Designed miniproteins, single chains, continued (2). Designs and how they scored, part 82

Each design is a single chain, and the fold is of that chain. pLDDT is the mean over its residues in the fold that is shown.

## One batch from the design tools (miniprotein)

Design m7009
Fold by ESMFold2-Fast:
Structure m7009 (fold): chain A 80 residues (1-80)
Amino acid sequence: SLSPEALEVEIEATLVAMEVAIAKRAYEQGKKIPKEWIDKLIERAKEVADRARSLGRDDLVAFAEEMIKELEELKKKQEE
């Protein structure tokens, strides 16, 4: 059965992924994403990775690490 902790990690991973997708779409439409917003989302993704690791959810760790990578790439693209 899903523990409250496992469910919370899965929900947060999903929310982070959705916000990454929204930010990428906004950037592609010519909008600038605030650095502070990206930094906060990176911190949330790092928390997901840490919590997933404690639960042995290697799939969610890999997913969170990919979200962090995409956010760092988005941040770098906006410096151009």
Scores: mean pLDDT 87

Design m7010
Fold by ESMFold2-Fast:
Structure m7010 (fold): chain A 86 residues (1-86)
Amino acid sequence: MKLILVYHGLDEEQKEKLKKLAEEYEKKGYEVEIKEEGDTLTITIGNLTVEQLIGAVLRGIGEGLDGAEVKISFEGDTVYIEVKYK
């Protein structure tokens, strides 16, 4: 399974926290890709089991959600989570 996390409206401190989260998954041997486009950060995590996907979703969603709008969608083996900070 694959998880794609898209964060919009990030400041530099929020970007660093999310990059650190991505580094934790990379250290565990997952395929991790990070794309930075202005104040948008996209993190892709591959080769997840269902249990690992749930854990990654909860951590990704849980990081700094005060005042954020969250959209979740499912497409085949891929989970998309889009987060917009206000």
Scores: mean pLDDT 74

Design m7011
Fold by ESMFold2-Fast:
Structure m7011 (fold): chain A 113 residues (1-113)
Amino acid sequence: AAAAGAEAGEAGGEAGAAGDGEGAAEGARAAREAGKAGPGGAGGAGAAGGAAGGGGAEEGGRVGGEAANEAGKAAGLEGEIAAGAGATAGAAAGAAGDAEGAGEAGEQAALGG
C-alpha cells in the first residue's frame, strides 16, 4: 500500500529536481498529463502530489509537500494555462502538507494504504 503512494511521489520529486529551464517545461507537461487523466482535471494532479507526500507518515508529508510545491512553481512559470493549472494544483496540495497537514497526511496514508 505504501509502495503505491511512493510511486506517485517519485514522479513529483523528479519534476522538482529538473527545475532549471527545460526541467520546468517537462514538469509542466507531466502535471498537465496527470491532470487530464483524472476526472477532476488539475485537481487530480494536486491530489496525487499530496497523497504521495503523506505516504510515509508525518515526515513524508512534509518532504513531499515541499517537492510538490517546487515542481508546481517551476511548471507554473513556463506552462501557464493547462499545464500550469495541473502544476499549481499539485503545489497547493503539497503546500498544505508542508504546513500543518503533516499529521493529517500521515492519517490519510494509513487510510489509503
Scores: mean pLDDT 43

Design m7012
Fold by ESMFold2-Fast:
Structure m7012 (fold): chain A 61 residues (1-61)
Amino acid sequence: AVEKAWEAVEKGDYETAIKYLREALKEKPHPVLAVQLLFVAHKAKNYKEMGKALEEIMKFG
């Protein structure tokens, strides 16, 4: 899941990367994955997904 997300980032396909990172986060919630999701959503200029990633990060704080 994480490997496929970074392959998508290398191709500039940030929306596919968001899908794979969300799947990884669903399999095992972890603050590092939530932060990676926020970073990729920011690269995509997808402010809705950035907001959701921030909510995921807050679950760990």
Scores: mean pLDDT 79

Design m7013
Fold by ESMFold2-Fast:
Structure m7013 (fold): chain A 77 residues (1-77)
Amino acid sequence: SLIEQARELEAQGQAAYAAGDYRTAGDHFDEAARLYKEAGDLERAAEAYNRSGTAYRLAGDLEKSRERFEEALKLLE
């Protein structure tokens, strides 16, 4: 299911984040967020976008970071 795929991507994102691979973590959390959004789980999608934004900020990709935080805010409106 989309939810099971999103959870696996979140687990991979957490592992990458713990390893200091912030760019890979951001990518995995972004993919998880998209799958949660497609499944209609907007709260989990927003949380995953926030995790992605934080990871991209730590990777020094401020533009991708801002875009992911903006996506999270849109889902909670």
Scores: mean pLDDT 91

Design m7014
Fold by ESMFold2-Fast:
Structure m7014 (fold): chain A 103 residues (1-103)
Amino acid sequence: EEALEEAEKAEELAEKAKEAGGGEEGAELAAKAAGEAGEAARAAAAGEGGEEGARKAAEAAEKAAEAATLAAKNSETSEAAARAAGAAAGAAGAAFEAELAAA
């Protein structure tokens, strides 16, 4: 199930972003996590993985949003902070889509 695979990848990237402690590297990893969470949510919305896939995608999107928020707080440049803020918005959108699919 593609949704489960992308959700797992998103969670791994979110954890790496948090371990990086934010900044430029954390922002880049958080953006990747948000992207994978979005793919997982889209796959879940298409019926991939059923309700389990949708729930897993929602969890991954929440983790990506957490990592992106941390990256934004710890970014010293406006460019890195903007990237992290974009990642947080993307992850929030993914969470919404996944929650809708799980309903």
Scores: mean pLDDT 74

Design m7015
Fold by ESMFold2-Fast:
Structure m7015 (fold): chain A 56 residues (1-56)
Amino acid sequence: SEIADKLLERGEKAYKEGNYELAAKSFEQAADIYEQEGNTELAEKYRKLAEEAKSK
């Protein structure tokens, strides 16, 4: 999904810039899209990255 890819790009940039709140939200939104597409492995991966961002 192009939308999920854009959200990941945004989340990764936010994370590198120290904007962990935006990173977490972007990764959660991407995870929701992957879950709806049936890609449980990517959904779980990005849920964990969102949790890591929230713990910073």
Scores: mean pLDDT 86

Design m7016
Fold by ESMFold2-Fast:
Structure m7016 (fold): chain A 68 residues (1-68)
Amino acid sequence: SAREQLEQLKEEVEKDPRFKAELIGDDTLVVTETGDIRRLIGLALRVIGDMPEMEVEIKGNTLTVRAV
């Protein structure tokens, strides 16, 4: 399910202490980075490649991953 895919992504992202991730509802993961936006860009590219039903958006220091 989309929820299980986002829970797995949250666990992988949180292995790096520079990321904070919060799961909202069943379809949205919000990732915040604490210093360098390039880390969010790298994560967004990985999500686009690996998770075909997810939409990604970067605003400021925050990446939102949403099931479509």
Scores: mean pLDDT 82

Design m7017
Fold by ESMFold2-Fast:
Structure m7017 (fold): chain A 59 residues (1-59)
Amino acid sequence: MDEQIAPIIAESLGLQLRGEGVSDEVAEEFKRRVLEYAKEKGLSAKGIEEIRAEVLEEA
């Protein structure tokens, strides 16, 4: 179920963003939005990419 997988995906992608030089605060905001999106809309690759792009605007 997406809700069970979303925390794992958010954690993995958050670590990747930190490795790319994104601040911890921005990475945590990304994780928060992904988890909220998964609960409200259902998790999708397209949705994750859109959230990533928006969060990276701040980096």
Scores: mean pLDDT 73

Design m7018
Fold by ESMFold2-Fast:
Structure m7018 (fold): chain A 58 residues (1-58)
Amino acid sequence: MEEEVQKRLEELRKRYSPEDVAEFEETYKALSKTLDPETALRYAEGIVEARRRVRERE
């Protein structure tokens, strides 16, 4: 992965559960097949952030 993408992934791994990180990585890989890495990251990050907000509510 690009160095910038790797840094973003490490930040997410610090803040999210392994399940969320797995979903993020799988979504990113699927999207990066047809989208550029930056766009794929945005979509994957949005999904993980939505799930985190639900958990943070507790």
Scores: mean pLDDT 71

Design m7019
Fold by ESMFold2-Fast:
Structure m7019 (fold): chain A 115 residues (1-115)
Amino acid sequence: SKVLNDIRASLEERRALWNQVPEEDRQIVKRIGENNPDFARLQYLLGEYYFFDKGDLEKAIEYYRKAIELDPDFAAAWRNLGLVLLEKYKKTGDKKLLEEAERYFKKAEELFAEK
Protein backbone atom coordinates (compact mmCIF):
# COMPACT_ATOMS: atom_id res chain seq x y z
CA SER A 1 0.00 0.00 0.00
CA LYS A 2 1.03 3.64 -0.48
CA VAL A 3 0.92 4.35 3.29
CA LEU A 4 3.05 1.31 4.17
CA ASN A 5 5.57 2.18 1.43
CA ASP A 6 5.82 5.76 2.77
CA ILE A 7 6.30 4.44 6.34
CA ARG A 8 8.99 2.01 5.13
CA ALA A 9 10.83 4.82 3.31
CA SER A 10 10.68 7.01 6.46
CA LEU A 11 12.03 4.13 8.60
CA GLU A 12 14.88 3.51 6.12
CA GLU A 13 15.77 7.24 6.13
CA ARG A 14 15.76 7.40 9.96
CA ARG A 15 17.90 4.24 10.22
CA ALA A 16 20.37 5.70 7.68
CA LEU A 17 20.62 8.92 9.73
CA TRP A 18 21.38 6.91 12.91
CA ASN A 19 24.05 4.92 11.00
CA GLN A 20 25.81 8.24 10.20
CA VAL A 21 26.15 9.08 13.94
CA PRO A 22 29.63 8.13 15.29
CA GLU A 23 29.67 5.18 17.72
CA GLU A 24 30.96 7.38 20.58
CA ASP A 25 28.00 9.76 20.09
CA ARG A 26 25.54 6.83 20.03
CA GLN A 27 27.02 5.63 23.35
CA ILE A 28 26.57 9.17 24.76
CA VAL A 29 22.85 9.04 23.75
CA LYS A 30 22.51 5.68 25.58
CA ARG A 31 24.28 6.94 28.72
CA ILE A 32 22.39 10.26 28.90
CA GLY A 33 19.04 8.50 28.40
CA GLU A 34 19.80 5.86 31.06
CA ASN A 35 20.97 8.54 33.54
CA ASN A 36 17.86 10.71 33.01
CA PRO A 37 14.85 8.37 33.43
CA ASP A 38 12.40 11.22 34.24
CA PHE A 39 12.83 13.05 30.91
CA ALA A 40 10.32 11.93 28.26
CA ARG A 41 12.36 13.24 25.31
CA LEU A 42 15.50 11.37 26.47
CA GLN A 43 13.50 8.15 26.98
CA TYR A 44 12.13 8.65 23.44
CA LEU A 45 15.70 9.07 22.15
CA LEU A 46 16.68 5.78 23.88
CA GLY A 47 13.71 4.17 22.10
CA GLU A 48 15.06 5.45 18.77
CA TYR A 49 18.57 4.23 19.69
CA TYR A 50 17.30 0.69 20.32
CA PHE A 51 14.89 0.70 17.34
CA PHE A 52 17.04 2.28 14.61
CA ASP A 53 20.63 1.61 15.76
CA LYS A 54 20.37 -1.71 17.66
CA GLY A 55 17.23 -3.27 16.07
CA ASP A 56 16.14 -4.27 19.59
CA LEU A 57 12.36 -4.11 19.27
CA GLU A 58 11.60 -5.08 22.90
CA LYS A 59 13.90 -2.39 24.34
CA ALA A 60 12.49 0.14 21.85
CA ILE A 61 8.93 -0.66 23.06
CA GLU A 62 10.09 -0.33 26.71
CA TYR A 63 11.60 3.15 26.24
CA TYR A 64 8.81 4.52 23.99
CA ARG A 65 6.30 3.37 26.65
CA LYS A 66 8.37 5.19 29.32
CA ALA A 67 8.30 8.35 27.18
CA ILE A 68 4.49 8.10 26.87
CA GLU A 69 4.09 7.46 30.64
CA LEU A 70 6.08 10.66 31.31
CA ASP A 71 4.36 12.67 28.53
CA PRO A 72 1.08 11.15 27.23
CA ASP A 73 0.84 13.98 24.64
CA PHE A 74 4.19 13.03 23.03
CA ALA A 75 2.80 12.33 19.52
CA ALA A 76 6.14 11.16 18.07
CA ALA A 77 6.50 8.53 20.83
CA TRP A 78 3.01 7.13 20.07
CA ARG A 79 3.85 7.03 16.33
CA ASN A 80 7.20 5.27 16.90
CA LEU A 81 5.64 2.76 19.32
CA GLY A 82 3.19 1.91 16.50
CA LEU A 83 6.10 1.54 14.05
CA VAL A 84 7.96 -0.87 16.39
CA LEU A 85 4.81 -2.98 16.84
CA LEU A 86 4.30 -3.03 13.06
CA GLU A 87 7.90 -4.30 12.59
CA LYS A 88 7.31 -6.94 15.29
CA TYR A 89 4.07 -7.95 13.52
CA LYS A 90 6.02 -8.44 10.25
CA LYS A 91 8.33 -10.90 12.08
CA THR A 92 5.66 -12.80 14.09
CA GLY A 93 2.39 -12.53 12.11
CA ASP A 94 0.60 -11.69 15.40
CA LYS A 95 -2.53 -9.74 14.35
CA LYS A 96 -2.87 -8.33 17.89
CA LEU A 97 0.34 -6.33 17.31
CA LEU A 98 -1.11 -4.91 14.08
CA GLU A 99 -4.30 -3.85 15.93
CA GLU A 100 -2.23 -2.20 18.70
CA ALA A 101 -0.07 -0.40 16.11
CA GLU A 102 -3.20 0.97 14.37
CA ARG A 103 -4.54 2.31 17.72
CA TYR A 104 -1.21 4.02 18.46
CA PHE A 105 -1.03 5.56 14.96
CA LYS A 106 -4.55 6.95 15.51
CA LYS A 107 -3.51 8.40 18.90
CA ALA A 108 -0.42 10.00 17.30
CA GLU A 109 -2.52 11.49 14.46
CA GLU A 110 -4.96 13.01 17.00
CA LEU A 111 -2.08 14.50 19.01
CA PHE A 112 -0.29 15.90 15.92
CA ALA A 113 -3.61 17.56 14.90
CA GLU A 114 -3.76 19.31 18.34
CA LYS A 115 -0.35 20.96 17.81
Scores: mean pLDDT 82

Design m7020
Fold by ESMFold2-Fast:
Structure m7020 (fold): chain A 62 residues (1-62)
Amino acid sequence: MSPEERSQLALESLGQLNPELAEVFRESLEAGESLGQALLRVSSIDHDVMTQVAENVSAKEG
């Protein structure tokens, strides 16, 4: 799966769990930050939400 597809799945999962965190993630990507940097920003705010997002992305990737 491409980094862009993984970013899209993460954004969709974040949007369902917490729309404000989805905005933070989107803004990080639009500012030219890497997927890893955007994920670290969201994880620093809410690690539990990021754990759920990672599980959702892994389920869709399989």
Scores: mean pLDDT 76

Design m7021
Fold by ESMFold2-Fast:
Structure m7021 (fold): chain A 116 residues (1-116)
Amino acid sequence: SGIQQLQQIRDQLVTLREQMEKADIDEFLKLVKEALKLLEQAISIMKELARTPLEQVFVQALETLLEELKKLLKEMEEAKKNKDYEKAEEVRKKALETLDDAITFIGGFIKLLQQQ
């Protein structure tokens, strides 16, 4: 079911988030790209499952977080190019916070659907 697929994606995002905390810049960039693919899959599933205006707000929230994570990917690539390791750590913290929010919104959407 779509709910089971969202639960699996959420669990995969939790694992990626844990790996991202300790990753070097090259592994971090790879993990962020994997997280972006999972978020795009989650948004696609959520759009199919959303029926109410409230459920659509959760979809829009996740789309906003996807765009923020894309921006952070670009900022990390620039930090790597410039050897700006202080900026790289600031970007890592923001990416982890963005992922935590995405995990929370996916979980909230699942709970909202289960109340129907």
Scores: mean pLDDT 91

Design m7022
Fold by ESMFold2-Fast:
Structure m7022 (fold): chain A 114 residues (1-114)
Amino acid sequence: SAIEEELRELVGEEVAEQLLAFLEAFHKREPVTMGGKTIYPQNKRTAIFEFLRALADLLGDRISESARELLELGTEVERLLEEVIGKSPEELNEDPSLLTLEDLLRLVRRLLEL
């Protein structure tokens, strides 16, 4: 898809493939290890916060210390999600399938800009 190609151009083929697999596991509520962390999407209180921290670890040195610190703060994550994709942590934790590939692309772009 055009969005998948845009993701590949943004982060490279290997990282893009890992992100696509990560998103699929998140949608299925299957445990997945990415960026040195195992996330459990079945956890309806923390799944999206764990997802975003693992995403940051996978992006590595491409993101700033400010971006990493932001993702440790629940209120800042809530603001980020509402500003970038118009969705809440509670909404995404209840239904992970609401985190679309377009949303993932927008979040990756924002994290790289911070």
Scores: mean pLDDT 81

Design m7023
Fold by ESMFold2-Fast:
Structure m7023 (fold): chain A 55 residues (1-55)
Amino acid sequence: MKIEAESEADAARKLARIPEVAEFLAQRGNPASPEETRKLLIEEAKKLGIEIKVK
C-alpha cells in the first residue's frame, strides 16, 4: 500500500484511517501526546510495508 500526503501530519491522519493501523493504536492505548501518536503511526506503517510519499 502507498500513501501520498501533503505533509507528515497529513500522512499520520491518513495512516490512522487504515484498519490495521487503527487496530494497532487501539491495542496500544492512548499515547500522551499527538507527537508520540504520529511517530507510532509512521513506525507501524513502515512495519506493515506501507510506503509514504510526502509532496
Scores: mean pLDDT 71

Design m7024
Fold by ESMFold2-Fast:
Structure m7024 (fold): chain A 65 residues (1-65)
Amino acid sequence: MDFKPGDIVQALEDIEKKSEEELALKKGDLVEVLEIVDEERVLVRSLKTGEIGIVPKSKLEKVEL
């Protein structure tokens, strides 16, 4: 999936925090992509809480407005 900094993406499922660098999300939560960490992970900011952390790309989908 082609994510870029500034993209708004949605959690496809509940995401649990497994390390201190990660962000926990609920299915349907909207986040802003801040940085592409690698092919599998992105750094995001929660639009609900403002919290920042790393999440797997495979559990996110771009929102088309």
Scores: mean pLDDT 81

Design m7025
Fold by ESMFold2-Fast:
Structure m7025 (fold): chain A 88 residues (1-88)
Amino acid sequence: SMEKEKLIKELEERAKKLIEQLETLGELEKAKEVREKTKEVIKQIKESDVEEAKKIAEEFKKWLDEVERELPIAVLQRAVERTVERLR
């Protein structure tokens, strides 16, 4: 369906941007987690009806929002830890 195709494209584009940000910041494990979860979610959307696909997409968007919100704090925390390690 065109609605499912639009959802898939939106989620893939959003996940791609987040993965690129995470990789730039050296968060390789988190980038891998986002990539793997995105693949699983897309498969679920393809196998679901339109209404269920919308719910799956909405839950995944909430998770992506949480990862994005934690990103600046995680970057700052790692920067502080690296500085402390270098001073030791």
Scores: mean pLDDT 81

Design m7026
Fold by ESMFold2-Fast:
Structure m7026 (fold): chain A 55 residues (1-55)
Amino acid sequence: SMEELKAKYSELGKKLLEIAREMAKTRNPSDPQVQFELLKKGAELHEEMLKELEE
């Protein structure tokens, strides 16, 4: 359902934002390496979400 999809994407966004906030506590968020790691984690979380939805 659309509500289920919205909930999943909202959860994904919250998880990524929390990871970004945690990294910002110990690392510089403007560091390209930090930004790259966040993009990679976002992609991994999105792929995992899509696999769960396909089930």
Scores: mean pLDDT 81

Design m7027
Fold by ESMFold2-Fast:
Structure m7027 (fold): chain A 92 residues (1-92)
Amino acid sequence: MRVTVEALKDGKVVKRRTADVATAEEALAFTREGIEEARRLGADMVKVTLSGGSPAELQATADAIAAAAREEGWSAAVFSDGDTTTVYIVLP
């Protein structure tokens, strides 16, 4: 699957990272690295876009990312549109 992590500040993309990954575990690790960078940049939100997998695989991966963010005490929302699944994470 393809994972794109965008760090947003005041509604603007300040950093974008993209990788092709084989597993949900790799997607989660890549997303964690992107969130860490976003926090260093002073971003207030992270947008994670997942594509290039089955709908079930993308949803399960998005749910895992959202659950990990919520464990940190952050707000996370998941939605699916066509062949992509997006996770929005609100940073402190």
Scores: mean pLDDT 85

Design m7028
Fold by ESMFold2-Fast:
Structure m7028 (fold): chain A 97 residues (1-97)
Amino acid sequence: MLAPMTAEKVREILESRVGAEPQIFESVEVVEVRVEGDVLTVTARLTLTEEAKDPSLRAGRITGLGLLLMAEYEVLSFRAELSEDGKSVTVTITGRI
């Protein structure tokens, strides 16, 4: 059974993933947390290393992060948007509390 999603648990998973893959991710910052009824939306910015500028490597690692969250929580949506300079990715995770 999937656990209810909380902002703290999402932060823990994001920080754990960044720590596990320092060749891809330099840091993570949670920029917004929004709760509407039983739905939680977390927006986070991940700073990428130079190695993460490879589109194939970057796409695979970011997809893996979404799959990791879906394995633990009732995720409704996962969205990732690359910055214009390719130096960061903004991820938006929506799930049930």
Scores: mean pLDDT 75

Design m7029
Fold by ESMFold2-Fast:
Order: structure tokens, then sequence, then C-alpha cells
Structure m7029 (fold): chain A 64 residues (1-64)
């Protein structure tokens, strides 16, 4: 499994090149991994995930 940093880098590098489903999967894995590495609470981790997903829905480009 990739580190949170590696997952984040892959997401950024593949913006517009991967599907919405694939992007959301990478974001979910990255945020949860980052939460584990940083010792964040489940509530804080899920809040960060929701914020990032909302930003992707609002402005990110996805491959069809």
Amino acid sequence: MLSAREIGDLLVENMGKISKEEAFELVTEGVRKAGEELGLSEEETEKRLADIIARLEAGAVFAE
C-alpha cells in the first residue's frame, strides 16, 4: 500500500486522467492513511475526507 504522500501525489498527477470513481478511491485511501499516520480522530479524518470530496465534486476534472 502507498503512503499518504504517494497517494496524494498520484491523485494530483492523474487529475483529468482518471475516472471520478478512481479519484474518490485514491482520496479516500490517502485521507484515511494520513489520519492514521498523524493520529487524528475518526471524526477529524472523516471531516477532512468530506471537505476534499466536496472540492473534487466542485472543481476537479475527471476522465470518462
Scores: mean pLDDT 70

Design m7030
Fold by ESMFold2-Fast:
Structure m7030 (fold): chain A 107 residues (1-107)
Amino acid sequence: MKEKREKVAEIFREAGLRIIEVAPTNPFEAWKIADEAAEEVAKILGPEYGKLFREALNEIIAASLFGVDRETLLEMVDEAAERILEDPKGALEWLKERARQLILDTV
């Protein structure tokens, strides 16, 4: 289980960083990155986790498009990746709620 969580955390951090870079200029590419990462996670932990992963990455895309600053997004991705090492489901659910709160604070 620990080795799977470490791999999922790595996938999340890599995808999240790439999404933060491209989402402001090419949201279509960001959504493609989210879909590809979710498919990879689904192969490791199963389709339920793939769905949660896609939902969490889509919330990062939304936060970026609503104008949440880059530094805050980077910190959120790093924190989520660390949380995945302990509890992947809880980490992804935490990230979705955190991203939504940041969006609401922006608008």
Scores: mean pLDDT 84

Design m7031
Fold by ESMFold2-Fast:
Structure m7031 (fold): chain A 62 residues (1-62)
Amino acid sequence: EVEELIEKALELTRQGRFDEALKLAREAMKVGDEKNLSTEEANRIIAVELIVIGDRLDAELA
């Protein structure tokens, strides 16, 4: 469930659809909060959000 949302967010990031990728990453965090995620899984979601934000900034700065 959460892993599927993370995979889709990363795929959208590769396609340059950063707004949709961020929306899915935030949705994964909400679902994770409901499921009492482990610290490892929570850190993984945060890492994905940082990747999407970083790729977006690189695209706008370049």
Scores: mean pLDDT 72

Design m7032
Fold by ESMFold2-Fast:
Structure m7032 (fold): chain A 78 residues (1-78)
Amino acid sequence: MDVLSLVEEALRYLEEGRYEEAVELLKKAIQLLETMKEPPSEEAIEAARRLLELAREKGHEEVEGVAWLLLQMMLQKR
């Protein structure tokens, strides 16, 4: 599973209120991103931005924190 797929599935779980599952998928995306030599796709970066915005709207601090870290790592690999 690629980073984009993990972020999109986490976004779906976040919309469903399944916060623990969303956090676990985001942690998996971070681990995968750390092992990748290729930069993340622009689609993955945009998905991470949408996820961060939704986490802020939901007021879930843990998901927001993990999503922010993922987005920062993606931007550093561009």
Scores: mean pLDDT 83

Design m7033
Fold by ESMFold2-Fast:
Structure m7033 (fold): chain A 55 residues (1-55)
Amino acid sequence: SQEEYAEVLRVSAEDAREVGDKELAEFLEKLADEVESGKITPKEAEELATKYLES
């Protein structure tokens, strides 16, 4: 679950980088790292990503 969600975030970061959105890419990479290291839960990462994208 954590590894799977971190992978989803990394794929999303790559997509953001491909379209030139470096800020979003860096944000998603940070979330992926924090999920992978256990600093935040997948649920917390999902909430943070959703909040960022809705801004």
Scores: mean pLDDT 81

Design m7034
Fold by ESMFold2-Fast:
Structure m7034 (fold): chain A 111 residues (1-111)
Amino acid sequence: SAAQERALALFREALRALVAAVRAGDWARADAIHTALLAELASLLDPAAVAALGRLVGAVMAALGQPTVEEGVAVLDTVTDALLAQTSDPATRALLEAARAEAVALLREHG
């Protein structure tokens, strides 16, 4: 849907800004980016989908703290698989899978 495509675009842009903030050690900016993203997503998605994407953002931050890219990807995959196991809505599942693919690509590009 247009809302799902817009949500994914917002997630992708926020992830790029978030990675830059975390790598700069600017946790205040990282928090502001996360908060702003969740507020924007709340206008497009159901609360459960917003919460799931918020947890995925947290997993990306945890992944960036890992010693290797592969360990970071493993953290992200573990969290995303757990979210998918708890999600029955096909549109939200597709969004989570697409968001994971974007996050994995970003980790591999910048790790």
Scores: mean pLDDT 84

Design m7035
Fold by ESMFold2-Fast:
Structure m7035 (fold): chain A 139 residues (1-139)
Amino acid sequence: SERELSDLRHERSLKVSKETLEKLLKIASSPSISEIVDGILEISSSLSPDELYYAVQLLYYRIFLQSENFEEAARRLYEAALRVKEKDPKLAALLLIEALRTGPELLSEELRERAERELEEVIKKITDPEFLALIEELK
């Protein structure tokens, strides 16, 4: 529900503007995960670190609802990160962090090791100190 999507900010006090929230909820209402990823990518450069992380949480929720288990959801986040990493390394980094946050016991060793390697590579492309501080906090 839209109410549940709005409540995803509970774990961290994310600062999301009303205009960005409305845009992200509209993007996240698409039945297609690929369309949600593309919609986030289109606006990602205009988003704050908190807003981009909120977008990633919305995408995770939509993927999870269509996934059989947490490992499938994490794998789909990893695949989304690979698709966007050249265009938006910040979005890719947050997608990889969400994939890793599913918990060590729920991820295969292979998927965890691949996600960790890709995360290290995309972080090297990020020079924004506010975004790097967010990444450090989320680890």
Scores: mean pLDDT 82

Design m7036
Fold by ESMFold2-Fast:
Structure m7036 (fold): chain A 78 residues (1-78)
Amino acid sequence: SLVEKAEELYKKAKEAAEKGDINTASSYADKAGLLYLEAGKKEEALKVAEEIAKMVLEKDPSSVAPRIVVQEIRKLAE
């Protein structure tokens, strides 16, 4: 299912964020968020994007990629 695929990508995003792989974490968060939106899970999509962005920005406050992911998912969730 879309939800199961999104959950797996969210797990990969968290693992990448913990390892400091900012680009990989942001990419997986974007893919997970988009799949949650496609499944009609707006709140889960926003939660994933914001949670991964928080983890990444704690390690690199100057990072642009996680901010773009949050902005994209918020706009699509409207």
Scores: mean pLDDT 87

Design m7037
Fold by ESMFold2-Fast:
Structure m7037 (fold): chain A 64 residues (1-64)
Amino acid sequence: MSKEEEDKAIDALNEGARAVVNAPDEETQEKLRKEAIEKAVQAGMTKEDAESAIRVALRAREEK
């Protein structure tokens, strides 16, 4: 993976995590989380890495 692809994947996950924590309901949170993972995978990240990264980003935002 190039640094450009990696940065793009990380940006997508960070934006997705922000959208998830600000979502009005659980259904919207689920959709936004899945969308962030898909964008990271499209940028060249593996699905497993994307799922791990979004989980870390969400936990960091919930714990301040």
Scores: mean pLDDT 76

Design m7038
Fold by ESMFold2-Fast:
Structure m7038 (fold): chain A 67 residues (1-67)
Amino acid sequence: MREELEREIERLKEEAVRAAREGRFEEASEHLVRIIELLEELEKEPTSITAEALRVIGDMLDAYLAA
């Protein structure tokens, strides 16, 4: 179900940002890869997937710099 995948993506975004805030970039990158996989399952356009991935990376960077 699409809603289940969207919920999982949101959970993974939270975990990626948390891991990045703590300097755990290996874990954060693993979460990011999974987010991209789930966005592909949702049949998102490649440009949309790239934009969402870059947004998550930005959030991760902001969290790390704020720590």
Scores: mean pLDDT 81

Design m7039
Fold by ESMFold2-Fast:
Structure m7039 (fold): chain A 61 residues (1-61)
Amino acid sequence: MENEKIGKLIRAAKLIAETDLSVEEIAKRVGFDSKEEFEKAFLEAFGITPEQFRERVRAAR
């Protein structure tokens, strides 16, 4: 269901903001089978890639 998918993406965004874990490790921790599927889902939900989101969070700290 779409609600479960968005919940995983929100958890991933928090992990990107609060930890130095790689995007691949975060994708696995929140339950995505591949980095590519995770990156696509994240971009669709937030309008930016996980890597771009990490850069923005680090620049704002």
Scores: mean pLDDT 79

Design m7040
Fold by ESMFold2-Fast:
Structure m7040 (fold): chain A 56 residues (1-56)
Amino acid sequence: MTPEQLREEIERLGREIDELLRRAHAASPEESRRLRAEMERLVDRVLRLEEELARL
């Protein structure tokens, strides 16, 4: 995977995280908890991709 491809994927995931944060703020407490858990999974994925990029 090229550095450019890794940066593009990180950018895409960042936008998904931002969207989940906005939705969580507007959602019911129950739905907000679900969305925050989903966001945490995406954050973990971003961290793994950033580590991959740092190794290049």
Scores: mean pLDDT 83

Design m7041
Fold by ESMFold2-Fast:
Structure m7041 (fold): chain A 103 residues (1-103)
Amino acid sequence: MEGMTLKDLFDLVAEALEAAGVPNAREITDKALEKFIDEVLEKDPEFAEKHGLTKENLADAPVSVLLSSPVAQSALIKAFNEIAKEAGLTPQELADLLGRALG
């Protein structure tokens, strides 16, 4: 998954949820993405400044860059857990759906 952006990752999650018949999949993932962006910018501002990340461009950042921040890693896990909960899934069930979607 070299070159996969944060937006690409969350779009993939939304598509996997839609394929599983989850209502409001796009709304759930969009809300989680916004919370992720806000958390990274608030809790790791030095990382954001180092990589030129803003609220407007963070969604276009490569996932590999974001995973270099412990705060972003934690925020991403939190976002996936929240998506799973809102979709009525366990985190493991969401992980299984994503594994199938990634093929």
Scores: mean pLDDT 82

Design m7042
Fold by ESMFold2-Fast:
Structure m7042 (fold): chain A 62 residues (1-62)
Amino acid sequence: GPGERSARAAAEAGRRGESAAAGTGAYQMHKVGASPEDLRAAAEAAREGGAEVGARQAEKML
């Protein structure tokens, strides 16, 4: 679903060192009222993809 796609996009951005893209994705999910579970999944995927800063930004949206 949308949460899974957002998590995948965040992980890909992380692998390229694009922490800003990962953070923007998390903010958009928060703005549309995505569940905390989806936001946690996005943060976890970003961290596993190597985007530590992006993961922290996603976690701040919880």
Scores: mean pLDDT 64

Design m7043
Fold by ESMFold2-Fast:
Structure m7043 (fold): chain A 82 residues (1-82)
Amino acid sequence: MSEASRLLVEGVRAYVQGDYEKAVAKFEEALALDPNNAGAWTALGDAYYALGDKEKATAYYQKALALDPGNVAAQANLAKLA
């Protein structure tokens, strides 16, 4: 797999284990390599939401929707923050 894909998988694993700070770090590294990955922006939003940073979560969900307006996960999670 690509390095960006590997980092995204590692971030998801950290997220499901409850290590949200590690998840953020891995998703940010993945986005540094592939900034147009709407799924990675959504995942970063999810991690910040879990950390209690609703402002960053909102911003990253909006970024995901700007790249992929059909991203139903980002739409649903952004609606919960409104």
Scores: mean pLDDT 85

Design m7044
Fold by ESMFold2-Fast:
Structure m7044 (fold): chain A 63 residues (1-63)
Amino acid sequence: SPEERIEELRQKAVEALEKDDYGAFVKALSELLRVARESGDPELQRRALDFAVELIKKIKEKL
């Protein structure tokens, strides 16, 4: 499901952050947002944006 795929991609983004892999992080975040967009579900899109805000804040703290 789109919800399960978003959680999988969130985990991949977190793993990339832990490994300091900026490229893998951006790829996972991009796919997360794409899955949310393609779902057409406003609640899922809001959740994906909340995840993106949290993840971007964390990576900025490492730069």
Scores: mean pLDDT 85

